Designed miniproteins, single chains, continued (2). Designs and how they scored, part 89

Each design is a single chain, and the fold is of that chain. pLDDT is the mean over its residues in the fold that is shown.

## One batch from the design tools (miniprotein)

Design m7080
Fold by ESMFold2-Fast:
Structure m7080 (fold): chain A 80 residues (1-80)
Amino acid sequence: SREELREVAIEMMSEMGGVVLLIAKYTTSKIPLTPEQLKLVEKMNELEKQAFDAIKNGDIEKAKKLVEEMKKLKEELEKL
């Protein structure tokens, strides 16, 4: 449904905002991102593009799975 698509889009935007805040925290702390953290950020950006395309195409199931993968990567990034 369009309502499910809207919910997935909101979730995606929330995850994107979280990553931006996390990067800002590292910048404020004057601690550069490690190569491992940079690799996770790059994967996150790729998943965001794929999720956005899935949302545009109305592929709700694919969008949900991609957003879930984004959440998992964000948790991994926060633990590093």
Scores: mean pLDDT 73

Design m7081
Fold by ESMFold2-Fast:
Structure m7081 (fold): chain A 56 residues (1-56)
Amino acid sequence: MLSAESLRIAAKNSDDLLAYANTLDPEDAERIGASLEKQREINLKAYREEKARREA
């Protein structure tokens, strides 16, 4: 089973990458940001599911 901490770190890394993308050209930043936001959402959902599974 994946640890909740590992999933949290993955979500944080997505935030760091999004911050980096915002330093790029606006068009590139928007495209990359959208991709990173989608991945972040997936990571957060996985984290919530794993946390709920561990609490059950």
Scores: mean pLDDT 65

Design m7082
Fold by ESMFold2-Fast:
Structure m7082 (fold): chain A 88 residues (1-88)
Amino acid sequence: PMEAIRELGSAMSLVLRELHENESDKEKSEKLQEILDLLSLALQYLLDGDIESAIRKLEEALRLLEENNLSQEVIEKVRRALEIARNR
């Protein structure tokens, strides 16, 4: 769980950076904010020990990232968090 939390924290930091960099792009900012909200929920579920709900939120975030061709760096971090959560 700690390693998944660490990767998720890194992903959230990258999303926050991209939000600041894309402050003038309303559509992209809205999608990044939605992803950040999903990652925040996943983090809360991991901290609560609800791994199943965390996996569901991580899968939703990953789908949204991929469908909108958003940051590959964030995609990689979310994929790793998901893999660690699933392998417990």
Scores: mean pLDDT 82

Design m7083
Fold by ESMFold2-Fast:
Structure m7083 (fold): chain A 84 residues (1-84)
Amino acid sequence: DEEVLEEIAKKRAEFGKRAEELEEKLAAGEISEEEFKEKLAELFEEYSEFLREAAERVEDPELKELLEKLAEEARKKSEELRKE
């Protein structure tokens, strides 16, 4: 499970960076609030899919359950952003 955990940490950092870049573009007036929400929703959807796939690759049942829960939370955030 160490390899999967390292991969998750790397992806979390990557998605955090991408989210910060979107916030900077919004603050600079380069993108609209609507476009920001759509792009952020896409990031959460991608992250949710990554976590779901990671859950299938781990052997620890508790870690698998945690990753499935985190994937569902990310999916819900994506849906909430799109419903505005």
Scores: mean pLDDT 82

Design m7084
Fold by ESMFold2-Fast:
Structure m7084 (fold): chain A 80 residues (1-80)
Amino acid sequence: SMEEEQKKVHEEIAEIKKRALENHDADGYAIETTMIFAQYRVPDMTDEQRAKIREILEKDPYSSKNLQEVNAIIEEAKKK
């Protein structure tokens, strides 16, 4: 169900947040949570699409330009 899918996403985010706090890794937290939200929005996302999004985020996960590029990939991936 959608409630079970939302619960799984929240559990994954909580685990990532715990690791980021323990390791003082704010960038890793930003990258991994953005990747989870992207996968949630596009369940059928390809490995190539995931790799491209990750590459952009690893350059700077806080850049508005990079986040815009990531969102463009997500929107294109949603088109059928």
Scores: mean pLDDT 81

Design m7085
Fold by ESMFold2-Fast:
Structure m7085 (fold): chain A 78 residues (1-78)
Amino acid sequence: SVERMKELAKKLIKEAEKAKNEFDREVYISLLVMLASTALRAGDYEEAEAIAKVAKESKIPDVRKLGEWLLEEIRRRR
């Protein structure tokens, strides 16, 4: 569900933002990338869009860039 994907993405981003070392932060960002890539590959564009919108609100620049990239990828595939 869109709401469940949004909740999961928010949790991963929050954990990445709270991470006190670079390794833990990268693990959470990698999980977010896997979540986004899985939704895109499955054609679940509404779920992918929900993930992208949450990512664009992040304090982490690389996470915001992921959100921007994901929205553009969705647009190209539709």
Scores: mean pLDDT 86

Design m7086
Fold by ESMFold2-Fast:
Structure m7086 (fold): chain A 74 residues (1-74)
Amino acid sequence: GKAIVRGSDGREAEIPVTDDTTGGQLREAAAKAFGVAAEDTGVGAPGRVLGDKTTAAAAGVRDGSVLAAGVTPA
């Protein structure tokens, strides 16, 4: 499946997602899509921030889910 990641600056990207995709993997994919460092990028599912070891299934992320990506350019 694919999730939509929306950056805090209004950019959007489609990221491949499976039930086993971790928050760390989603953060790296969002960072690459937005052209920023992964360490400066946070990804949140509805109601929670995704930790590096949190799986998409555990966070309720599935095909067509919309995720928020916080980008800290400072």
Scores: mean pLDDT 71

Design m7087
Fold by ESMFold2-Fast:
Structure m7087 (fold): chain A 105 residues (1-105)
Amino acid sequence: NKIEELRREMERIARELDTKRRVILIAEVETEEEFQEVRRAFGRLLVELLLSGEEFTLLAAILRKDTDVDKVIAELRAGLEAMRRQKEELGHAVAYVSDFETPFS
């Protein structure tokens, strides 16, 4: 199960970042409307976590049914050093991967 493999890898990354709060979101969406709904929910959660003042890790993947999960895993792994730096400088680490946009472009 590729989604379970993705979840396990995201959990491993969150554990390596070693923040008090760890939040992992995986959503499979079929339409732009579903994507926008999940995107808005992610934004609200991020604001809530930022306002908490606690150290946190937030990892999110918003996928289509036929997404190359191995590519998503590779992108999250490639972002790990940037997330470590973000944690050291800001007290939080955030990564977001989506078939609908590339947040690192």
Scores: mean pLDDT 81

Design m7088
Fold by ESMFold2-Fast:
Structure m7088 (fold): chain A 98 residues (1-98)
Amino acid sequence: ELSKLSKEQQEILEKLLKTIKKLHSIIMVEKGKDAKEPEAIKNREKALKELEELKDFEILSPEEMRERVKKIQEALNAEVGPGGEKGLEILEKKAEEL
C-alpha cells in the first residue's frame, strides 16, 4: 500500500506526480495553441490554469525522474516482496492451467 511508504518516499512520489502533471499541461497548451475546435480550446484553457497553479514548481530533469521512479519501484517491491517477476510467473502458470 502507498500509505506504507516512508515520508521521504511519499514526497518523492508527490514530486514525480507534479512533474508529470506539469509536463502534460505544457504538452496540452502546445497542442491547443492553434486549435479552433471548442473542445481543444477548453482543454488548453484548463491546462493554462494548471500551469498557473504549478508555476513555482520546478520540474524534475529526465535523469532525476528516472532515479526517483527507480527508488519508488524498489520501495514498492520491498514492501510487497519480489513480486514483479515472480508474480508474472504465477499468473502465467495459472493461465496455462486454464
Scores: mean pLDDT 66

Design m7089
Fold by ESMFold2-Fast:
Structure m7089 (fold): chain A 79 residues (1-79)
Amino acid sequence: DELLKEELRRRLQALGLSPEQAEKAVEVLFENEYASEEERIKALQEEAGLSEEQARAAVELFVELSKEAAKARAAGLLP
């Protein structure tokens, strides 16, 4: 969902990531949505160039946003 990707990108930039890092982090997170937390952190560090702290924060934001999206879909606010 492009709207979810854009919101995640904005929140990641608010944490101090560059626009390029945020865009790549969004791609990596969606590609690894079924992977373990440790695997997602590693992928973010290797592919998006994030520090371990930034990668952990990015995974936490992705989980929170995914829960928000699931609630919105259940309420009929998202397709």
Scores: mean pLDDT 79

Design m7090
Fold by ESMFold2-Fast:
Structure m7090 (fold): chain A 84 residues (1-84)
Amino acid sequence: NKLEELLKKIREAAEEAEKIAKENDLESLSKRFKEGLEEFKNVKTEEELIELRVIGTAAFTALHEGAEAGIEKAKEVLEKLLNK
């Protein structure tokens, strides 16, 4: 189920980002930022762009608002993109 896999990735990204923020792990943050830029440059399909945007929203929101806020924001973005 593609939706279940995406929701799992959203949760994992949000939880990882919350941990990085809580531990003030600037090295892991820098690495994840660089990886995200490479993923963005290699996007070939609309589905991949949607997945990257939703996962990125979860991670960035979780960095300053916590994992649950990141997950909720990512779900909002996903619903908005799917209803277009």
Scores: mean pLDDT 77

Design m7091
Fold by ESMFold2-Fast:
Structure m7091 (fold): chain A 60 residues (1-60)
Amino acid sequence: MVINEEDRKKLLEGLRELIEKEKDPAYQRMLDAIENDDQDLLAQANRLLAGESPEVLPPV
């Protein structure tokens, strides 16, 4: 995902809010992926958002 610095900051803030409210592991993995520029974590977050259980994904 190619995003500018302002959009990245807003996305991170939005994800932190969603993590606090929803407690969904997909949002946590997406936050970690964006902060660490980790494409594997981003792929895992996308799978979780698509309805795949975190239990069946490989550990990070």
Scores: mean pLDDT 64

Design m7092
Fold by ESMFold2-Fast:
Structure m7092 (fold): chain A 97 residues (1-97)
Amino acid sequence: GPPASEEEKKKKLEEEIEELKEAVETKEGLSEDEVKVLEKLLELMEGNSEALPELLELAEKLGAKRETALNALYQATEFTNPEFAEELKKKLEELKK
């Protein structure tokens, strides 16, 4: 089928941001570090790329490998912040040596 329109991409971005905000507000069953991960992911989805270093440190603290965390963030941001997703892709390629 045809690719998603710019209007559909914008709606999807807005829906994903709202869903993430709801997850942060519920906090039920989440540790303080897990809540911080969701808050930093929300900041990245809203266009704040400066949240990435702190989010990666939190992911490593929770036992995630850096490559796994970067790949998950790439998948999460590919449709919501494609410019930032390209930066994550470059960092993943640098880790492959």
Scores: mean pLDDT 67

Design m7093
Fold by ESMFold2-Fast:
Structure m7093 (fold): chain A 64 residues (1-64)
Amino acid sequence: SAETRAKGLEAFKVLLDEALEELKKHPDAVVKIERLDETTFQLTITVDGETIVRTYDGATGEWS
């Protein structure tokens, strides 16, 4: 639906902003954004061999 598409786009923008903030802190970081479903995205950040994984649900607006 148009609403689901809009939520997915909003969610993707949230992850792009988060990725940019992390790159400002760690310019050498490797960042990956993966789409899990229509509104859910996963952000993976790797710095100095340490990996942080965060998930954003655009339907609820929550990070986990």
Scores: mean pLDDT 83

Design m7094
Fold by ESMFold2-Fast:
Structure m7094 (fold): chain A 90 residues (1-90)
Amino acid sequence: MEKIEELRKKIDELFEKAKSPDPEVRIQAVKELVRLASEAASLGTPEAIQLLEYALDKLVELMNDEDFDVRVTAALGAIHLALLLREAKR
């Protein structure tokens, strides 16, 4: 598994890609961001929980996207990460 710092950097890079003028590129960036954050959840560390919270915050920002499919993809990702975060904090 990659280090949490490397995963955080990749999430930041994907969040920048989610600002692409191409909605298809934004959708793929959102999906990859959710995948990386979900994989980090398997580590069960406090750092992984913080990374999930950070990724969730970024997805909430992306729910304001102009494209309907980007908004739906971000909303579904946010729900997924919120459920993982809820279980991790129990």
Scores: mean pLDDT 82

Design m7095
Fold by ESMFold2-Fast:
Structure m7095 (fold): chain A 64 residues (1-64)
Amino acid sequence: SPLEKVIEQLERSRDDIQAQIAELEAKVKAGEASEREKVILTLLKGMLSNIEFLIEEYKKKLEE
């Protein structure tokens, strides 16, 4: 279904964003992150939250 395809695309985007977050969090922990990178980390965490919300909403629409 079109919804299943959208969920698969969102799950791939989630995985990519999680990898970027992990890299930036490692830099922050090491004290090597710039102020710009800390802002980007915050934005990526917001994007991840939104994508995870959409995945759950679309999965609910597939159940019935």
Scores: mean pLDDT 89

Design m7096
Fold by ESMFold2-Fast:
Structure m7096 (fold): chain A 60 residues (1-60)
Amino acid sequence: DKKKKLDEVADKIQSVVPSLKKEDIIKALEEVMKTEGISADEILDRVNAMFDDSLKIKAE
């Protein structure tokens, strides 16, 4: 489900940049998907890779 994937990405981005509104993040992601023709899966994969490394450092 595209909406669930965008929600997950937006939550992760907002956790690092709390000044950004989740609604604004989701809108930006949807515009990128329309303009670039990329899927929500591609965005989620990239963000997950970045945040997995950051969370591992925090957990240590």
Scores: mean pLDDT 70

Design m7097
Fold by ESMFold2-Fast:
Structure m7097 (fold): chain A 68 residues (1-68)
Amino acid sequence: MGKPPTVEEMQKAIKEVSKLMKEKKFDEARKLINQFLEKMGKPPLPDDTSIVSGLLIMVAELIEMELA
């Protein structure tokens, strides 16, 4: 149980991950996704799972935060 990130913090994180993906810094993007998943109380992405799946989880959490 941790303090969840704010909507603004999550939006900034998603933007940063998208920027890293455009720069082809996929390892850094994965680390950032895993950091935010941990803050949300979720397990890290398996090594064989795409970065896109991690982004989708972050977006789903953002939607839940905006609907709550």
Scores: mean pLDDT 75

Design m7098
Fold by ESMFold2-Fast:
Structure m7098 (fold): chain A 90 residues (1-90)
Amino acid sequence: MLEELAEKVVELEPSLSLEEAKENLEKVIAQEVIKKLYTDEEEMRKALDVEAGKIPKPADLKEPPKEEVEKARKEALKELEKAIEEELKK
């Protein structure tokens, strides 16, 4: 779960609060989901800029299917958990 992952992030970076770690994890997961779902470089860049709050969502930006978003989110969570676990070992 996201909360357990956030606790591990705080263990690696004790200066972060649990809430800040959760917010950072959600932001990283959102960026990784965009990278997995948008194969076109221009569309991916636009989607990343929207997620960062740099631009409003363009009308021509294709919205990925909800099922693909959920699958990409689960994949990103597993990859992030593995990366955090490897950092904890060092």
Scores: mean pLDDT 76

Design m7099
Fold by ESMFold2-Fast:
Structure m7099 (fold): chain A 110 residues (1-110)
Amino acid sequence: SHMQELIREAAVVFTAAALTLAGAEFNIELAIKKAEEKNDEEALKRAEELRKRLEELRKRFEELKKRLNEILNQPNPNEEELRELIEELKRLIEEIQRLIEEADKILKEI
């Protein structure tokens, strides 16, 4: 069934988003800690800005999680809504990955 394939894809992409979010949080908090230990005020401000951006992405993830649960709890889930949600999760992963790259750059510079 196309629906069962979409549900499996949604679960995979959702798990990837959750893991990417956790990785970004770890890298950003590490960048903050290292900037503080080095008394690098510029690196600290950059890392704190990434923390704020991550908080916005986390809120988007929670909204997408709620929408996924609502779709999956329907007696007949809508395939188009599920496909749109999968694409939104994929875009969220790309945005989180950019924050990881920026945090890694801070870590290499301090």
Scores: mean pLDDT 90

Design m7100
Fold by ESMFold2-Fast:
Structure m7100 (fold): chain A 61 residues (1-61)
Amino acid sequence: LKELIKQIEEALKKGASKDTPISLVVLEYGIDPELVEEVINKVEKNPGTLGELLEAAKKLL
């Protein structure tokens, strides 16, 4: 979780938008897809965007 949050914050620093689809952020900013999958499997609502993924990861902390 902390590693995923760090990767998301780095993507945002590099110019990613919170509205950017997760698939595009994984390809362009190098977010680890295994960490993304771990969060998706633990949340009831499937996040579609970088901002939704960040909120889901923080809620699991």
Scores: mean pLDDT 80

Design m7101
Fold by ESMFold2-Fast:
Structure m7101 (fold): chain A 87 residues (1-87)
Amino acid sequence: APRDEELEKEAEKLLEEAEKAYEEGDYEKALELYMKAGTLAEEGRASEELAERIAEGIRKVGYKLYKDDVLAQVAIDIIAIGVLNAA
């Protein structure tokens, strides 16, 4: 399947912005950016390594943001698995 280099580069940029937001403690912004990066990585058929970093970030942020919400945590896991399986 063809890779979209422009979508992969945009996903990498959003991943870097998400990682920075996470370090700053802005978990809601970090989750939004990680999810956007995941969508672009899936659409662009990004590398497995990039998809794994995005999926890890989604889980890490999602579990912090929704620590007492088991259903939201399950939704976060499904989203992360979707990103991994699309790469």
Scores: mean pLDDT 80

Design m7102
Fold by ESMFold2-Fast:
Parts: structure tokens; sequence; C-alpha cells
Structure m7102 (fold): chain A 65 residues (1-65)
């Protein structure tokens, strides 16, 4: 099975190759990850901030931003 990080990397690459806007990709992935954290019991504001940081780290690893 793929790790969450690997899944996000694959999704970003696929969406970029399909011509999706990076900001649109960010909004979708950040929201999805935040929803996962909220389901695990994290407050929405904290989950959103954590998801945004994870996305930024992913972008740096891909050489984007």
Amino acid sequence: PLTESQKLEIEVKEKLEAGADLEEIKEELVRRYAEKLIAAGMPEAVARQMAEREFEELMKSLGVE
C-alpha cells in the first residue's frame, strides 16, 4: 500500500499533467486532508493549518513553489 505522502505526490503529479491549476489542487488536497484529521478528532482550524503545512512540504519535495 502507498503512504499518505506517496498518494498525495501521485495525485499532484496526475492533476498537473492533466492541466489542473496548482491552487485548485492545493484547495482540494488541503480540504481532504483536513477532513481526515477532523474525522480523527482534531478541531477544524487546527486540522486546516496542519493540512496546509503538509501540502507546503509536499510542494517543496516536488520542486514546486
Scores: mean pLDDT 76

Design m7103
Fold by ESMFold2-Fast:
Structure m7103 (fold): chain A 86 residues (1-86)
Amino acid sequence: SEEAGRLLAQAFRALSAGDIERAIELLSKVVSETAAKNLVKALKLSTGPDESKTQQALEYAKKALEETDNPVLRRVIQSLIDSLEQ
């Protein structure tokens, strides 16, 4: 939908600015994309103080990537995977 695309674009800008809380809020409103739900889980795990959750964050991010063909969402997810694998 147009609304989903707009929310994804805004979430992408928030992530690029380092505003993870805003990105999670915006992604949580994208009900038409199962991948957005898995990306939200990955983001919450990656921003926590527990480094042992990094592997779980990677698993959710990779699952999100497998469950979407949306090119904007795939780019956002891939950027998170790349950052977590460093």
Scores: mean pLDDT 77

Design m7104
Fold by ESMFold2-Fast:
Structure m7104 (fold): chain A 70 residues (1-70)
Amino acid sequence: MKKEEAVREMIDAIEAGLAALDPSKTDPAAVEEARRHLEQARKALESGNVDEAFKHAVEAARALGRAQTA
């Protein structure tokens, strides 16, 4: 799998995870952190910077994991 494909799949999975969250059972700060990194990952992909997109996607996934355990 190309790294770009892997990063795109990560972004899509994180977006789906955020959409599935129950707002009454999540940490709002962790949700905002995940959304910020997800936005940066998308911008990096659009600019062709796959390495930056991957870094931000990883941070978004970590923040999403924290939000889901609140």
Scores: mean pLDDT 80

Design m7105
Fold by ESMFold2-Fast:
Order: sequence, then C-alpha cells, then structure tokens
Structure m7105 (fold): chain A 85 residues (1-85)
Amino acid sequence: MKEKAEKEAKELEEKAQYLRDIAEGKNLPAPSPESVAKELKELADAAQERAKTIPDLQEQIKVAMEPADELLEKAKKILEEAKKA
C-alpha cells in the first residue's frame, strides 16, 4: 500500500535529519523509542570514528553526514518502488 511506503520513508527521513543535526554539532535529546536511539547512536559513532582519521575539517563533516545521506537514499527508493506498484 502507498500509505505504508510513505510512512516508512518519513521515518527514514526523520532518522536522517537527526543524524545530520548531530553531525553539525547540535546538542539534541535522545530520540524515542530507545531502540531507535541506540540504532542512530551506533550509526553516528561509526561515522565519527571514521571522521577522526581525516585531517581536513570539511571532509570530516562529509564523512559524519554519510549515514544520513544513506537513509535519505533508502527513503527515496522506497517511494519510487511504491509508485511503480
């Protein structure tokens, strides 16, 4: 159903926005539910660890935002597949 795909895409977009805000250095409260908070923390921590090895600050920011970009692409793909069905 189209509504299910739109809901899943919206959830992915919200997760991506949270990851982007964290990568920009914003001090945000942990998202709910706690399972989502854990998932987003693991993605953010992995990106930050990779970014630490990069000497260029601008490139560090790009690497830190990478998981957010991946979630946005997944949301776009879900919506495109729903339009074909």
Scores: mean pLDDT 73

Design m7106
Fold by ESMFold2-Fast:
Structure m7106 (fold): chain A 80 residues (1-80)
Amino acid sequence: MISREELLERIKKLAESFVKAGLPYEEIKSFIDSLIDTEYERRIKEHPEDAEGVKAEYERLRKEANQILDEIYENYKKKK
């Protein structure tokens, strides 16, 4: 199973690759959100008794992932 740390590292690498490839911000964001949603659905199915805790954790993870994307995107635009 993928850990929270492994998921964030994967998101960072994908964001860097997609930004360098010239994909639109909204498309990259949608892809990242899809990855998080897939993992969230898996986690909630495995731990239905902790639904509120899982939801809160994934809301924080999504916020962190979006911050990572924003930083990568802004840094790349500054080089253009």
Scores: mean pLDDT 78

Design m7107
Fold by ESMFold2-Fast:
Structure m7107 (fold): chain A 71 residues (1-71)
Amino acid sequence: RDEVLTRVAGLVKKIIDAIDAGNDEEAEKYLEELKRFVQEAVERGEISPQLGEGILAAAERLYAAFKADRA
């Protein structure tokens, strides 16, 4: 579980770094990688479906907020 959360944190950092660099396409690629990774972690039973859904919801909200701030 903790290894999964560490990797999630790393992907979130990459999304933020890409947005800060003005690379929306790269940020979206990392968001897709995060979604895929979280779904696979849930499928493997490493995290609960509830935690996985919470992580994805938080990441999408963060991404939307940063995009809105840039618009």
Scores: mean pLDDT 79

Design m7108
Fold by ESMFold2-Fast:
Structure m7108 (fold): chain A 89 residues (1-89)
Amino acid sequence: MKPDWIVKLEEELRKNKLTGEQLYEKLLERLGLDELVFGAILYDKLTLGTIPPGRLRGIIGGLVSDETLEEMRKKAIELLNEMSKKVLS
């Protein structure tokens, strides 16, 4: 059984025929969060909490490098693109 929030993301991708990157940009604008911090949070959510809680708190608190945040953001967008391919195919 899929979490409700994942189902909602899949529905938004299908309804609007969005790429993962386009969905990421819409979510970022909707939430008004910092791009790198949001990317890290989304990556953790999409991987069902693979980031240790202490590290995730450090990310939100600005205690990790921008390079680490950018890698997490890139991976989150890649996961959204895979989701987009799956729901549009």
Scores: mean pLDDT 71

Design m7109
Fold by ESMFold2-Fast:
Structure m7109 (fold): chain A 93 residues (1-93)
Amino acid sequence: SEAEEELIKNVLDAIKKAKPGETLTVKATIDGIEFTVTIENTDPMKMTIVARKGDHELVFEANLDKNASDEEIKEHLRLLIDIAKNVFKALEA
């Protein structure tokens, strides 16, 4: 979706522009799910994705390789978004 691609773009931009020790947050709503992505530029770089819908919350935590390609990061983000969508569908939230 357009909202999904915009979230992915904004997360990639945050990863590239975050200064050492800086924390950046990106938010988007996709299919009624509110995604909050927090990038912390530590060593290793940390990414936390919080997905909320109704009374349900999912939290994904990952360490990012700063040498990973944009395509690898995009693929990982798309997979996490799809997991969240499938879990919320299963919960009928």
Scores: mean pLDDT 84

Design m7110
Fold by ESMFold2-Fast:
Structure m7110 (fold): chain A 107 residues (1-107)
Amino acid sequence: SLSDKLVEAAKAGKFEEMVKLAEEMLERQAESILKAFEDNPAALAVVQKEIEKMKKDFKKFIKKAKEKLKKGEDPVKIAREMVIFQTGRLLRIIGAGLDAELAARKA
């Protein structure tokens, strides 16, 4: 799985490979969320905006992670922080989509 490959890359200190795997995971998860809300234009618009914000914030995360790595941070800690970041943002995006869905049903 991508998660298994990410863990292996982290243990090996392969930061560039970790970033590529994390980006692939993020893209696949984003596609899944977009598909889940494709039948509701209002919810779809909300999740699209939140996904774009997540992608921008992830680029900022990677920039900070590179600086931490240069200062001797453990790549495994960086991988853990990447997973926590992505999981937290994805759940919030799903929640925002569901809030938009509920609002549409009450209108």
Scores: mean pLDDT 87

Design m7111
Fold by ESMFold2-Fast:
Structure m7111 (fold): chain A 92 residues (1-92)
Amino acid sequence: MEKLIEKAVELMRAIINGDLEKAQQLLKEAFLHWSERDQDVLLAVSAAAVRYVNGAPLEEVEEFLREALRAAGFSEEEIEAFVRAFREVAES
C-alpha cells in the first residue's frame, strides 16, 4: 500500500505540474508491471488530477476519487489515505 501511494503521489505531481513525459512513463510502468487493481488506482488518480488542473473544486475531485477507488475494491481507510495524499499534493 505505501509503495502504491508513493507512485500515485508521483503521478499526481507530474500531472498537476504539467510534466506529461514523466506521467506517461509512470503509467507505462504500471500497465506493464502492476496488477489490474493497482492500475485502476493510477487511472482514478490521473482522472482526478486532470479534473483538478481543469478547474474542478478540490472537494468535488476528492469525492470523485473516493467513488472510483471504492468501485475498485479499496477499503475506506485506504481510500482516505489516497485522498489525503491528493490533498497534500494539490495544496503544495
Scores: mean pLDDT 80

Design m7112
Fold by ESMFold2-Fast:
Structure m7112 (fold): chain A 102 residues (1-102)
Amino acid sequence: DEVKKMSLEEIKEKLKDKDEEVRLAAVKLLSQHKEMVESLREALKDENEEVRKAAVEGLGRLGDVEGLKEATKDENKEVRDLAIFGLSSLGEYELREEAIKE
């Protein structure tokens, strides 16, 4: 799907848009694609807290523990709380898998 790959590159450029609503929409679209984890981690540095919250939710959906750990250091309490919740959810799942497969 070259067309989808080209669309993802255009969406990555929208993460640098002047309009926060455009950046927020871009983060939500990229959150559906595991290959876009690095772009979502960059969105954690966005000036707008709603964009950073959306990036945390996307990283949690994709299971990116490293990005969630970075988000626990955010200046905004709601962003930090979302990151902690995501890490707790992933940690509980990993513990259950280890108990079954070990």
Scores: mean pLDDT 76

Design m7113
Fold by ESMFold2-Fast:
Structure m7113 (fold): chain A 73 residues (1-73)
Amino acid sequence: MQEAEEYRQKAREALAAGNYEEALRYAQKAIEAASKVAPSDVESLSLLGEAAEGLGNDELADEAYDRATEGLR
């Protein structure tokens, strides 16, 4: 949990700075770390979607948001 939260925080900081590529990397790392304790980490998936949108990667953003909504169901 601590490692996943650290990556989520770094992803949020990168998004705030407009560093979408860095935000995408940290969001992916957060998902990987969180998947060891929770297979559907909605917060990390949401951050991945936001970073992907910033990069213009609509396909990845749609996939990330779809996975996040599955975690809410």
Scores: mean pLDDT 76

Design m7114
Fold by ESMFold2-Fast:
Formats: sequence, C-alpha cells, structure tokens
Structure m7114 (fold): chain A 95 residues (1-95)
Amino acid sequence: SLAAKAAEENRKLRERNIRLNERIQEELEKLQAERELSDEELLEEAKILSVRLYLEEVEGKSEEEIKKIKDEELLERYEELVKEAEKKAEEIKKE
C-alpha cells in the first residue's frame, strides 16, 4: 500500500539522519582536537560539514563537485536544509 511505502521511506530518512549526525559529531571532535576553534568558528564548521555530508550521502554528489562549492553557499544551503527539516518534522508530528 501507499501508506506502507511512506512509512518505510520515513524510517530510511530517520536512519540516514542518525548516521549523518554521528558522522558530523565525529568530524567536529577531530576538528576541535586539531585546532583551537572558538564556539562560533566550531558552529560555522559544523554547518559547513553538515551540508557537505548531506550533499555526499543524500544527494549523491562527488567530492569534486562539493569542493567547487564556496563556504558561503554551503552556509546558505544549511539554513535552507534546516527550514526544510523543520517543516518535514512538523508534518510527521501532525500525522
């Protein structure tokens, strides 16, 4: 049924988000260990990394394509992705 397919897709998205969050956390811990970053710099790096990993794992973009994207554009993409994720989370809760 259509409802069963939707439920399966929602599970896959949740599992993917968990994996992305774990990977983001590990990479941030590495950055913090390698560099003395301020809280603001660490948050900016977190946003950039979040978008890079999303583009790689969710959109299937190559490392070469991702490297061509400027940090300012990645930060803009992060804000869009957060808004999209919040809308989707509200829709799921209203079901």
Scores: mean pLDDT 73

